Designed miniproteins, single chains, continued (3). Designs and how they scored, part 35

Each design is a single chain, and the fold is of that chain. pLDDT is the mean over its residues in the fold that is shown.

## One batch from the design tools (miniprotein)

Design m9194
Fold by ESMFold2-Fast:
Structure m9194 (fold): chain A 93 residues (1-93)
Amino acid sequence: STVEVVLDDGTRVTATDLPDGNVRVTVTIDGEVVAEVVVPKVPGARGSVAFRARDGRWLLAEAVVLPDGNVRLEVLDGETGEVLGEGEFPGTG
């Protein structure tokens, strides 16, 4: 399973199931991977990675494994905590 958040500047943030039972969060700008984090796909697990956007702002990409096993991806403003983009994919139904 995969979810993708695309920001207005074309920045792409993806959360993807890995064969090992982990989730990889990848931040891509202009086709280049600028940040990534791996989080265990266990209820309550959380992983985040900070990156600098094209405009110089610090942003945070965060994946949270929900109690039902679904994975929620959010992209946040690093200073204000404003949600700039979000998505969810099924973990285990």
Scores: mean pLDDT 80

Design m9195
Fold by ESMFold2-Fast:
Structure m9195 (fold): chain A 88 residues (1-88)
Amino acid sequence: GATPRRDPREYAKQGYGAADEDEARLARAIENRDGAEFERLAATVLGLPPAEAQALGRLTATDPAEAARRYQAVLAEREAARRAAQAA
């Protein structure tokens, strides 16, 4: 079929330059449904408040697709905030 195939690993490399170890760990936690690891990384890597990190951890265990979607939203908000700070 004419459906283009892309590895999640290549997608991670393209999203934030060279393969970021922290992004790879977050993606692995979602793939493994490891809510505890995702909660820890969300708090330490993304700097999320404990309540948000815990919510994403629970979501990673129960609905990894929605967790991935929420994770992408957090990255977009963080990038927007970074650009706003740079412009000010």
Scores: mean pLDDT 71

Design m9196
Fold by ESMFold2-Fast:
Structure m9196 (fold): chain A 99 residues (1-99)
Amino acid sequence: DKKKKAEKLVEDYYDSLKKAAELLPSMSDEEREKAAKALEILSKVVIEELYKITKDEKIVEKFKEASKEIIEAIRNRAPAEEILKLIEKKKKEILELIK
């Protein structure tokens, strides 16, 4: 079931992001930049896997834009609570596109 596989990939990714976001209040600017760069690499891997599973460019593009927004919020020192709300919002939006 390609749909369930895509849903699980998205859920696992965003749940991992939520755990990482718990560490944001203790991060220095250098640590936040390192985290942002790590997320750029990880998001590219997830994008490739989503395309292999779904073959849907619209899902991939929405995920790509969501990832950019989250990464920039981390770089711009947005509060952890704001980033957590953004992650939850984007997770829900992407899952609705897959269903």
Scores: mean pLDDT 85

Design m9197
Fold by ESMFold2-Fast:
Structure m9197 (fold): chain A 84 residues (1-84)
Amino acid sequence: GAITGTVTLEGGAVGTLTVTGVSGNTATGTLTDTASGKTHPVTLTVTKVLSETEAEATVTDLETGVTLKATVTFASAADGAAVS
């Protein structure tokens, strides 16, 4: 299945991440803003691994081109979803 997680963006906004593709430290997927319910296509690049389920990352909104610093908490193991 897809990798899922919670993303806390710079400024305190929170979204639900669904990852559909992973290559190295970069993931592609969708981010659903919890305040608005709006879904955005995003790329997420991990900049620092904090734990097995938590990382610092940059998130780029592909609709706006805006890049924000984020903390990501993954709900499932990335390895099991990316490599079968």
Scores: mean pLDDT 74

Design m9198
Fold by ESMFold2-Fast:
Structure m9198 (fold): chain A 84 residues (1-84)
Amino acid sequence: SRLAALQAQVQAALQQARDDASDDLARRISEESGISLSDGRAFAAAALTDPEAARKQFPEVVSRGMERLRAAEAAVRARGAALA
């Protein structure tokens, strides 16, 4: 159905927003702390799972990253709702 196809597109866009946020966090943490991009990616993946624990190590970068992800997800949902 059209609604099922739209829901699948919204879920794919939400996953893309999460992947983009993970990449952005990985780069920022790598740049700020001097760790490898690979280690930054591992930290970013953990931060998306447990942002409170991640905020204890990098409070500003993690908080700003989570806020950007929330805004991106809200934009995706709003666009999906407008097309439904």
Scores: mean pLDDT 81

Design m9199
Fold by ESMFold2-Fast:
Structure m9199 (fold): chain A 91 residues (1-91)
Amino acid sequence: MEDVEVRVRAPGATREQAILAVSAAAKAIMDGGGEVTSAQVTDDEAVVRFKATPETGIRAGEAAADALAKQGYPAVAEVFVNGKLVARIER
């Protein structure tokens, strides 16, 4: 298990919509056998920190970005493994 961080940004999305994106990421993390360590929502981004495989980390980023895009907000998720950017997902 690696230290994984997913940062998702969607300009114009509300805090409630950001929380839905965090929930989608958390589901993907748990489904992949990972463990969520922290989640934070700010005015600019949602950040989820967790222990998982890199593959589960990418799926979590996709889930968060997809959740916001389905609500009509263009979204960008960046996935970091051990502090290194490994994927950037645009929806």
Scores: mean pLDDT 86

Design m9200
Fold by ESMFold2-Fast:
Structure m9200 (fold): chain A 70 residues (1-70)
Amino acid sequence: SEFVKQLKEDFDEEISKALKIKDKKKAIEYIKYIYEHTKELAKKILSEEDYKELVEYFDQRVQEALEKLK
């Protein structure tokens, strides 16, 4: 799905921006905000299959980002 691809690219860009935030606590809060907000949006517009794929992708990106902030 073109929407899944676009949402993945947009999410990766937002995660990259979050990782540039000098305050680790604010970076983590921003990551959590983007994750919850994009999941809520995706649930409304995507099929169950596409939503599951997107959430699995987001979970991996969030885990990787949080490891970098340790």
Scores: mean pLDDT 86

Design m9201
Fold by ESMFold2-Fast:
Structure m9201 (fold): chain A 102 residues (1-102)
Amino acid sequence: MSLQEQIRMLIEVESTLSVLIMRATVLVKYEPEKKMVIPQSVIDYIKEILKKASPELQPTLQKVLDTLEELRNGDYSAEEQLEKLLEASDLVDAALAKAKAK
């Protein structure tokens, strides 16, 4: 896998997480009693990226997938969902920074 392909995959995952973070932030601010449903299509999309990912990226992407599946299947508030999504986003940002430094 080329460095450019690694960067593109990480940007796609970062973009996906950013949309979910935005939705969770809106719920926390305006409807704190509600929780966000993580769409199955998002989980399937990350699974496809993970299958194509280099061994170096797989641990980070697997952690993102595990977080999304946990939030989809577990009973979490919007605030708790936001916290876990931000943690996953930080992992992707760290991997992206490392890839760009090469």
Scores: mean pLDDT 84

Design m9202
Fold by ESMFold2-Fast:
Formats: sequence, structure tokens, C-alpha cells
Structure m9202 (fold): chain A 61 residues (1-61)
Amino acid sequence: SLEEEALRFLQRAIDLGLTPEEVKKEVESLPKEMQEALIRAGEKLDSPVAKAAIEAAREKL
């Protein structure tokens, strides 16, 4: 599902040590459906990276 893909994206970003700025730039290039899934998946994670991804997705939607 898109939510599972979004969760994997966030976990990979955390594991690779991406900065909030790098994550926001990547999220901005994603399709709207994935941005929506990132908001839902990111709310389940307690991470600055996930919070940055949610903010970027909300700004683009």
C-alpha cells in the first residue's frame, strides 16, 4: 500500500541520517498520493525527520 511505501521512505531517510531540509526537498518531488500517505504514516513516528516530511507534504497539498 502507499502507506507502507511512505513508512519505508521515512525509515530509510532516518537510517541514512538525512537532514530535515534534505527530507523536505525529496518530499516536494513526490506525487500527491504519496504526500498524503506520508502525513498518515509520519504521525505514527516520533522523529524530527517524520515531522519535517509531514510539514513539507502539507505545504504542497
Scores: mean pLDDT 80

Design m9203
Fold by ESMFold2-Fast:
Structure m9203 (fold): chain A 66 residues (1-66)
Amino acid sequence: SDEQALREAEERGRRAMKEVKKWIEEGSKRAVELGKNILTGEGEDPAKYSDEELVEYLREHLEASK
């Protein structure tokens, strides 16, 4: 059922979002990596940012996306 597939996809999305929020809260290397990838995708140079700034950028990107 498409309805079950949608619920399963939403559940996976929620779990992934909780994991990303945990990475952000802990300042983990995974949060830094994700922040770098997003910034690079937007044409910015991640090398000019500290790990803390990259984590903060990821947090802001998530909040802006809601």
Scores: mean pLDDT 77

Design m9204
Fold by ESMFold2-Fast:
Structure m9204 (fold): chain A 96 residues (1-96)
Amino acid sequence: MEKIEKILEEWKKLLENGEVKPFAELLRDLAEMARELGLEELAKQLEELAEKFENPKPGNITREEVNKILKEVLEELLKKYPSEVLKKLLDNLKSA
């Protein structure tokens, strides 16, 4: 769980400062975590989304969309590996 906690904490701090890694990299990080947790369907969805954003078609990518993806991934992760840190992060994203 340590790697997952570190990644999610870094993501949260970046978003709070109005900064975001290249969206594809964020999605690939989540896909890697999902694969490690045996969530192959989630990992595939995240990889497909990453490929879409890796091809630089300027689109309506917003913090809301990033937060929605993070929320859905965190909810899925919490079902497999309950963690107080993940729950607090999810709550913060929902209430933001």
Scores: mean pLDDT 64

Design m9205
Fold by ESMFold2-Fast:
Structure m9205 (fold): chain A 68 residues (1-68)
Amino acid sequence: ALTPAQRAAAERLAAELQAVLGDSLAVTVDADGEILLTRTGPAPSAEQERRVAELMDRFAAEMEALQA
């Protein structure tokens, strides 16, 4: 099970991903803290993809720190 800190980190990432992707994809977090992406609109731009990659890298580092 996720800790409250890990769940909060996943929810923050989901909100930031949703803000970056707008109407292109719906971003949801399941009961296990897994982030789900569903295509709902046009394909993301290269700039949106770059920002998503930056957010994912930050999240990976954050989750690693929370597990230490």
Scores: mean pLDDT 78

Design m9206
Fold by ESMFold2-Fast:
Structure m9206 (fold): chain A 55 residues (1-55)
Amino acid sequence: SLEERYQEVAERAGAILSRMSAEQFEALVQAFLEYQRTGDEAALDRAEAIVDEAE
């Protein structure tokens, strides 16, 4: 489900916060806020892509 996917992405993000640039962190925050506001899967896809790039 999208909720389970959100939880997985958020957990991964928490584990790698120290590896992120300020720009990556800002983009991640905006993507999560958009997902929380709209429920849009595309916003969650962006958050996941940012986490993948930061790893």
Scores: mean pLDDT 83

Design m9207
Fold by ESMFold2-Fast:
Structure m9207 (fold): chain A 62 residues (1-62)
Amino acid sequence: GYGLIGFPKSTTVEEAVKLLGKTGQDALDAGGKLISGKPVGTIVDVVRNPVTGEWVLVVKEG
């Protein structure tokens, strides 16, 4: 399964990208908010919404 963790548009590219390969829990601890699914697993992708500027981190269960 997959989880999605959101970060506000004020989050920098560097702050978002440094979470690649970290856990979903690490993203929550960094101030992320769970959008859907579960935060259990590894962050495999980081996507910026081109309309809102908000970030979405994709968590994949191990």
Scores: mean pLDDT 86

Design m9208
Fold by ESMFold2-Fast:
Structure m9208 (fold): chain A 72 residues (1-72)
Amino acid sequence: STLTLVVVRDKNHVSTGDKETIIVYLSRDGQTRRFTVSEEEVERLIKELGLELVQEFKSADGTVTRVYRAEL
């Protein structure tokens, strides 16, 4: 089973209080869930789930998308 985490950082990324807010999409077994998380939460998820960066791309609007995967 493949776990995929897609992390989207917009050039106009909105700060929430004292922390940046990041949109992530977590996909497993054909189900995708969207979350709003902090930078620290993204780093924790990557480390705890053993995710590896497999793709990075930038869109014309300045959005940076990083795709992480793990086999479970």
Scores: mean pLDDT 74

Design m9209
Fold by ESMFold2-Fast:
Structure m9209 (fold): chain A 98 residues (1-98)
Amino acid sequence: MSLKEQIDKAADILAEAIVNKETDLSKNPEVAKAGTLLVLLMQVDEEAAEYFFKKLIEKLKDKINDYVKSWLEDLIVTARALGATKVAELLEKFLKEQ
């Protein structure tokens, strides 16, 4: 499976988990794998991380609620801590436009 195919699947899994509030990683190994891939890409491949986030945002834009917003705000803090500045800026812009 190509990296792009892995990102597409991970973004779909993570978006569904966030929308359904199924973010308990101890109960969902597929969500844990998707989250791990995202964090790894933020550290080693910022362009792939940006692609991941664009796919994630596309799935979430019509399903924004207080939980999704809070989760994305926490992710901005994580992205900035990891040095993924472009990812943090993309997420901040998305939330500001909601």
Scores: mean pLDDT 79

Design m9210
Fold by ESMFold2-Fast:
Formats: sequence, structure tokens, C-alpha cells
Structure m9210 (fold): chain A 64 residues (1-64)
Amino acid sequence: AEEEFRRVIEEMERLAQKYAESGDLEKAVEYARLVSETRERYKQGADPAELVEEARRRIEEIDA
């Protein structure tokens, strides 16, 4: 659970960097915000497994 949480955070950070480097600032900012929000919810006691599923769903929405 926690390992999968770390992996999804790393994936979202990688996507934010990729889009920033390619000039897609809108997607870069959206992924950066998603990382920040997901980390904050984790600190507030949210279930890591639920955070992973929600993050994966949002990645699909952003990249649609």
C-alpha cells in the first residue's frame, strides 16, 4: 500500500516534469497540484490505497 503510494507520487511528479519540459504548462501544473493534494490528504490520514486509485483515475482524465 505505502510502496504503491510512493510509486504513484513518483509517476505524477515524472509526468509534471515531462509536460513542463514539453511546454504543456497546463498539464504540468495540474499534475503538480495533484501531487500536492495527494500528499496533503495522506498527511490528514487518508487511506493510501484509496489515494492511489483516485490518482490513477485522475491521470486518465488529464491524459484523455
Scores: mean pLDDT 82

Design m9211
Fold by ESMFold2-Fast:
Structure m9211 (fold): chain A 85 residues (1-85)
Amino acid sequence: SIPAEVLARLEAVFTPLAPELEEIEKTEGKDAALEALAKRLAETFGRPDLVAELLAELKRLNRDPNDLAAAERARAIVAELVAAA
């Protein structure tokens, strides 16, 4: 499970971005929306290295939503990213 503190920090980042990401997905596709999300996460947390790794795992999940290994790696990167901020 994700700690409540980590979840609250993620919600604070994603909630204001949700309409912008939905618009990008509709006009430019899911990979473009993921790249826009990655840019905002890099600006927010200051770890472009971790964000690049996260983007790669999210693109893998977009191609195969049942890739449990990619989901686990994405979760670990997110926890590290939030802890680093």
Scores: mean pLDDT 77

Design m9212
Fold by ESMFold2-Fast:
Structure m9212 (fold): chain A 87 residues (1-87)
Amino acid sequence: SAVDEVEELAKKLIEEKKPWEEIKEAIIEKMVELGLLSREEAEEEMKKVEEAVEKFKKVKEAGKEEEYGVSEEALKLLELVEELKKL
């Protein structure tokens, strides 16, 4: 339902190869609009996604293009949405 709307939005933005900043803001706003999380809570969850991606970049840096960095951040966001569905 509401979580499914966030997941579909995340998938769409990932497929469109949007910059992470645009994906992040759109997802935060959608989560707040749907009442899933407060803006502060959504921003904190997005920070956790960014931190996880930075750790992944450090271990996989030898083979990464800039576009793949954004794609990995978006993929981690999709994993977060799946975790929210389990609540």
Scores: mean pLDDT 67

Design m9213
Fold by ESMFold2-Fast:
Structure m9213 (fold): chain A 99 residues (1-99)
Amino acid sequence: IELRTEVRLETSEGGAATATATGRATAPAGYELTVALERVTVTAGGTTIYLQAVGTARAEEDAVVTAVATVTVGDAAKGQPVTIEVAGVTLTVRPVPLP
């Protein structure tokens, strides 16, 4: 079983910020694999958003799970630093033998 996690942060002019977290896992032959992406937290301008995603793969297939958050920073946060934190991204892998 191979696990890979990537986190991408993008900020747009005009006060919009997007955070993308992607997890990928490959299932071994004769198994079903469940991949859960948990604890994707995006904080911008004092607002916190929590995301979750789950994927399933079968017998040597890739399971890809993507969580995306877009936060718009309004005039109330103008002139304050905007911090985008994507922390605690966890991939949970549960291989189950196929019948």
Scores: mean pLDDT 54

Design m9214
Fold by ESMFold2-Fast:
Structure m9214 (fold): chain A 65 residues (1-65)
Amino acid sequence: SMMEERAREAAEELRRAFDNVEKIEVVGEKVRVTLKEDTPTTTSAVNLHAVAFSIEGIEVEVELK
């Protein structure tokens, strides 16, 4: 679907922006970002990106390892 394609594009953008996360994966029509512990600056930046993508209608789920 178009939403799955957008989620895939968002995941690739996040992978280019962040190299110090545990993983970034596409689950259906959403992106899942798994954060490393004790990375508060990266956590804040990832959450800001998640908010921006949410405004565009792309769901980004952020979780800890």
Scores: mean pLDDT 83

Design m9215
Fold by ESMFold2-Fast:
Structure m9215 (fold): chain A 85 residues (1-85)
Amino acid sequence: MEEAERLAEEARELARKAREAVEKGTPQDLELARKYLERLKEIARKGLELSREYEKQDKEVAKLALGTAAFAEAAAAEIEKRLAA
């Protein structure tokens, strides 16, 4: 549970910070946005892995992990698109 909750909180914070960094658009902020993007992609992968691991053991942990993975994946796609523009 603690790991899934930590990933969920981290994903929300990173998504917010990444959006702010892209909005500011300085070279330093864009570099930060790329680092946040990499971590969001990592959280999406870890969340999916945790969801599958806990599917039979703890449905609430699995559900939280899956939701976190989906959120992080969507946020990463948004930031990646904005950085490519």
Scores: mean pLDDT 85

Design m9216
Fold by ESMFold2-Fast:
Structure m9216 (fold): chain A 101 residues (1-101)
Amino acid sequence: MAKEEEELKRLEKIAKVIEEIFKTKDYGIKEKGKEFMKTVYKVSDELIEEMEKNKKIEPVASGVLKYAYEKGLSAEELAELFKETLGISEEDAERIKKAWE
């Protein structure tokens, strides 16, 4: 059966863990998160300001996850990137590491 289906299921699993973390925690977009979105996805300053104003961290979280998958980042690198971009706690970083492994 297609390996792509198993990879998609793995990505769905980690996406759910990330969604649960961000639903219960008051995390915000850090300066490194803004620079990440501008550099990697060429997001405009206007769109970043709208995301901050509306507390929409989901596009940043999804962008980080997609980038990690495409670049083949380790669980440790993914957790550090989330800490830098959204300021997640060490406890939530460990949850992400376990879900990515």
Scores: mean pLDDT 77

Design m9217
Fold by ESMFold2-Fast:
Structure m9217 (fold): chain A 67 residues (1-67)
Amino acid sequence: MQKARDEVQKKIRETVDAAKRAGLLDLAAKIAADLSQTLAAYGSDLEGQKEALKIADEYLAKVKALE
């Protein structure tokens, strides 16, 4: 449980940092808020953790496409 949450949290931080480095500060704030809210709302739900990881991957791909 905690290991999976730590992995998702790490992915969120890397995605937010990538957006900040690209100068997309508003997007970085939105990513952090959306993913933190998803984990908080579905924190005990395995599907919520999977959803957060998927969203982080999609945002990371979008940031990389801009850089």
Scores: mean pLDDT 70

Design m9218
Fold by ESMFold2-Fast:
Structure m9218 (fold): chain A 91 residues (1-91)
Amino acid sequence: NRQQADQLRDQGLQALENGDYKTALDYFKKAAELDPSPENLVNLAVALLFSGKTEEAIEAAEKAIKLAKELNDKVSYTNAKSVLDLAKALQ
């Protein structure tokens, strides 16, 4: 459900602002589960990268790329590829 996913995304952003990366990751994972959009997976990958979970961020970014191709989401594809490239550079 997109509305519930949007609320979880907002809660994830609030948790990131508070430095609570574990809570942020939980919210972004749930958002992606409710709405498995490339955009939600990009947000998950960013949160994983920000929390130092570089390998998991790579995996999430690769999933976002795959779904973006399947859904013809060109914007999220480009964003996911950028996150993937950044995560690999930080590895």
Scores: mean pLDDT 85

Design m9219
Fold by ESMFold2-Fast:
Structure m9219 (fold): chain A 81 residues (1-81)
Amino acid sequence: MEAIRAELERIRAELEELRERILADPSLSDQEKADLVAKIDTTLAQVDRVLAELDTLSEEERRTYLGLFRHELREFEAILA
């Protein structure tokens, strides 16, 4: 439990850092920034929901969500590479 919670909290923090990097990136248009920030905000809301409900989820569901959020984080990072 604690290991998955800590990892989700780490992903949340990294998503918040990416959000700030996107907003500060001079190579992105205002529209591109708005679209990317909206997607990150959606993912952050999903992470917050899973964290709030973590104790009610099965071990399999927890691993599935962790995998999905890790994948989404990597996709956002790739856009800025």
Scores: mean pLDDT 84

Design m9220
Fold by ESMFold2-Fast:
Structure m9220 (fold): chain A 82 residues (1-82)
Amino acid sequence: SSIKEKIKLLVKLALLYSILGDLEKAQKVLEELFELLEQLSKEEQQEIRDEIFNTADKWIEEFKKLKKEELLKKIEELEKKL
């Protein structure tokens, strides 16, 4: 997958771990996210920020409705796509 797709997956993973309360894993995912962002141009960073900003609220609403076991399953599914 493209670097932009990996960034979006990492954002979803960070949100899922944060909602789950696993702040240590959320931080590790954010560190990987920032490393990938540093590989992009300023223009590409702005493009991905705009995409995330427009969709993040929807992801947060969807994830907050999930039970702990459903959150863990979704994390596993997203990690397989990385």
Scores: mean pLDDT 83

Design m9221
Fold by ESMFold2-Fast:
Structure m9221 (fold): chain A 83 residues (1-83)
Amino acid sequence: SLDALRAALAAIPPAELRRLLERAGVRTEQDFAALAAGDVALVDRALTMLAIEGGPALREALRGLTPADLPAVGRLLVEHVRR
């Protein structure tokens, strides 16, 4: 669920989340703007990196997501990295 994702993201330090997003190809202000807007390719790459590197709690939170959740996911990632 989005609530489980929000809780799991809150447990990740902002610097670590930024490092994971950079590995997913989210590096420029344009990339962060596209991610916040729900760009499908960037959201998909970010979720893939989080599933690999984010640990068990984040991996479990990601399993409950549907395509309808994806626009909110990009925004949550940007909000949590800018903490």
Scores: mean pLDDT 80

Design m9222
Fold by ESMFold2-Fast:
Formats: sequence, structure tokens, C-alpha cells
Structure m9222 (fold): chain A 60 residues (1-60)
Amino acid sequence: SEFQELGARALELLGQLMKDPSADTKQINALASRLRQGIENKDIAEVEQVLAELEALLAA
């Protein structure tokens, strides 16, 4: 489903960001928390917002 695809993509980008030792740990932790809650609550808008922020941070 579209929601599963969005969640999977966000998790992949979060994983990439977590592997970068120069990345802001506080920001990563905040995004990880928001993504987890968005997925658990099936909040499409929150998952999409987190995905957009992850894409911006990775310059994707």
C-alpha cells in the first residue's frame, strides 16, 4: 500500500542518516520518534512530513 511504501522509504532514509557520524543525533532521535509514532498511529501526514525532512537532510 502507499502508506507501507512511505513508511519503508522513511525508515530506509532514517537508517542512512543514522550511519553518518556527522549527523545531528538529537535531530535523528526526534525524527525517529515521530516516524515510529506516525507509523503506529497510521498518521499518513506525519509520515509524509518526516519523509520530506529526511530527504532534505540527505539532500536527496
Scores: mean pLDDT 81

Design m9223
Fold by ESMFold2-Fast:
Structure m9223 (fold): chain A 59 residues (1-59)
Amino acid sequence: MVDDRIQKLKDSRKNGDKKSSFRIETDISITIMHYIISGSPQSKIDYITDKLDSVLKSN
């Protein structure tokens, strides 16, 4: 589920689609926030955050 979002973010960034990129990034951020509020383990939060950072640093 999150992996599909990460892949779409990577694809939209490669295509220069800034609107789609920011929308997908926002969706991932909301998912992370939901995991924090729901009491998900830190390891799960870190995993998703690290994946997002990897895509952003590849720019």
Scores: mean pLDDT 77

Design m9224
Fold by ESMFold2-Fast:
Structure m9224 (fold): chain A 74 residues (1-74)
Amino acid sequence: AVDEKMREAVLEDVARKTGLPVEEVRRLFDAMSEEERIRWLAEVFGISELDVRRMFGENLEERRRLHAEVAARV
């Protein structure tokens, strides 16, 4: 990931949505493959795997926009 702030914000959003502690979410996330992370985030936020991939893609503007959109759902 090029943007660690985005990663941390996503982990905090997952923690709020799931009710898990942020540290547990981080541990689970670190144990997952990239494909498993994408699938889990898609399920947690109720978005497509494609939208999750966009959040972690190279396009910084698109990542920021999609993160804001997803965060509004949690």
Scores: mean pLDDT 70

Design m9225
Fold by ESMFold2-Fast:
Structure m9225 (fold): chain A 100 residues (1-100)
Amino acid sequence: SPPQVVVPEDWSEEEKEIARLAHEIQTLANQDPRLSEEEKREIENVTLGLVQGVRFKDETLVEKAKANAERLRERFKEIAPELAEKMEELIRKVEEYLKK
């Protein structure tokens, strides 16, 4: 089984959902033999950036991480469509969170 994601109890349900999606994306990337170790690291950095940006309400960090996530989503759209779909879901959840 993949490592259990421990999310702090003081996080909102929306922040927990964003963290959960980020971890699912990282798990899928790590299990995909088509991705290089550099691509897996890039995915990890982008997903962590989105989670940290949301957690600390750092709009600049969110915008940078979102732009990188959208670039990776487009790159993986044909090669790893499930990964690309989960990245799109994460981006959407982050955008919904920021509209509040």
Scores: mean pLDDT 81

Design m9226
Fold by ESMFold2-Fast:
Structure m9226 (fold): chain A 94 residues (1-94)
Amino acid sequence: MKISKEIAEELIEELRRAAEENPELREDFERLAEVVRLFYEDVEKAIEELQKLLSSLKSEEHRELVKLFAVYATMSKENKEYLKKAIEVIRELI
């Protein structure tokens, strides 16, 4: 599902801050930010890159949190409450 540019930019900024504050997870947060950018620009490629990210994660807990983040991010177009929930999941990934 295609998200708005405004929602994508807000989520990318939150992920960028998380990457700066947590250097050990920086690459995973940067990959997730790219997935968010693609949800705005190219949904099919976003799904492909999300699947690649999920397969690279060793923790089942982190895989479930990334899936939940993606669901909330895509639903934020319909309801702004899901934007807040997506941001909360970023904190749980730390």
Scores: mean pLDDT 81

Design m9227
Fold by ESMFold2-Fast:
Structure m9227 (fold): chain A 69 residues (1-69)
Amino acid sequence: MVVTSTTTLSGAEAAALARGMGASEEDVAAIASAPEATVTLTLDTDKRTLTVTLTPPGKPPVTYTVQLE
C-alpha cells in the first residue's frame, strides 16, 4: 500500500531535513534561501521505503528515498 501526505515547512526546516537526507550543498543552500518548501512524503509499506520530495518555490523538486527497518 502507498500512502502520500503533503505539508509545508519553512525553508530552514526543509533545508535541515534535506541535509539529513544527504542532499548536495547546492540543494541545501537553495532550499534554505526559500521562505518555505512543500514537502511530500510517500510511504510504500510493501517496499518498506519512505520517499521525501522537497519542492522550493520556482525550483524543481528534490527527492530522497529512505529504507525503513
Scores: mean pLDDT 77

Design m9228
Fold by ESMFold2-Fast:
Order: sequence, then C-alpha cells, then structure tokens
Structure m9228 (fold): chain A 95 residues (1-95)
Amino acid sequence: EELQARIYYAMGKRYYKEGKLDEAEKYFQKAIELAPEGSVLRGDAYYNLGKIYEEKGDFEKAIESYEKAIRDYQASGNTKKAEEVKKKLEEVKKK
C-alpha cells in the first residue's frame, strides 16, 4: 500500500503541475486512502488537496484538507511542514 500511495501521490503532483486540477484531486485522494495515518506522505497529499480546493475557490474543503495535513505532520514530527500549513490555513480562513 505504501508504494502504491507514493505512486498515486506522484501522479497527483504531475497532474497538478500540468494544471489538470480534477485529475490531481483524484490521485491525491487515492494516495490519502492508501497512505498510513499520521505519515508525512498523507500530510503532503492533504496539503496538495488543500491547494487544489483553494485554486477552485472551495475554501471550506481547503480548510478541512489543511487541518488534516497539519494533524498528519504533527503526528509524524514534521514541525516545519505543520507550521507552513498553519500559515496557509490562517490566510484561507480570512476568505
């Protein structure tokens, strides 16, 4: 499952880079489904989902995704990424 989750995450990043937001969303969701709870991988996938929802103007889903990313980063001990996402979350909450 971890290897498949990483493959889906990589596919999500590729589609996001190409501006294919719907495909990117699909693959990040697949990565989240297979990634271990509290992992950096799952946090990274939630963070990227938050960015996609923000670009689509769905600020409610962006907030939920960023909050889940923060939880996974904190659980994995990645304090730096958690702080980066917290700043992003505060910006989105103002919208």
Scores: mean pLDDT 87

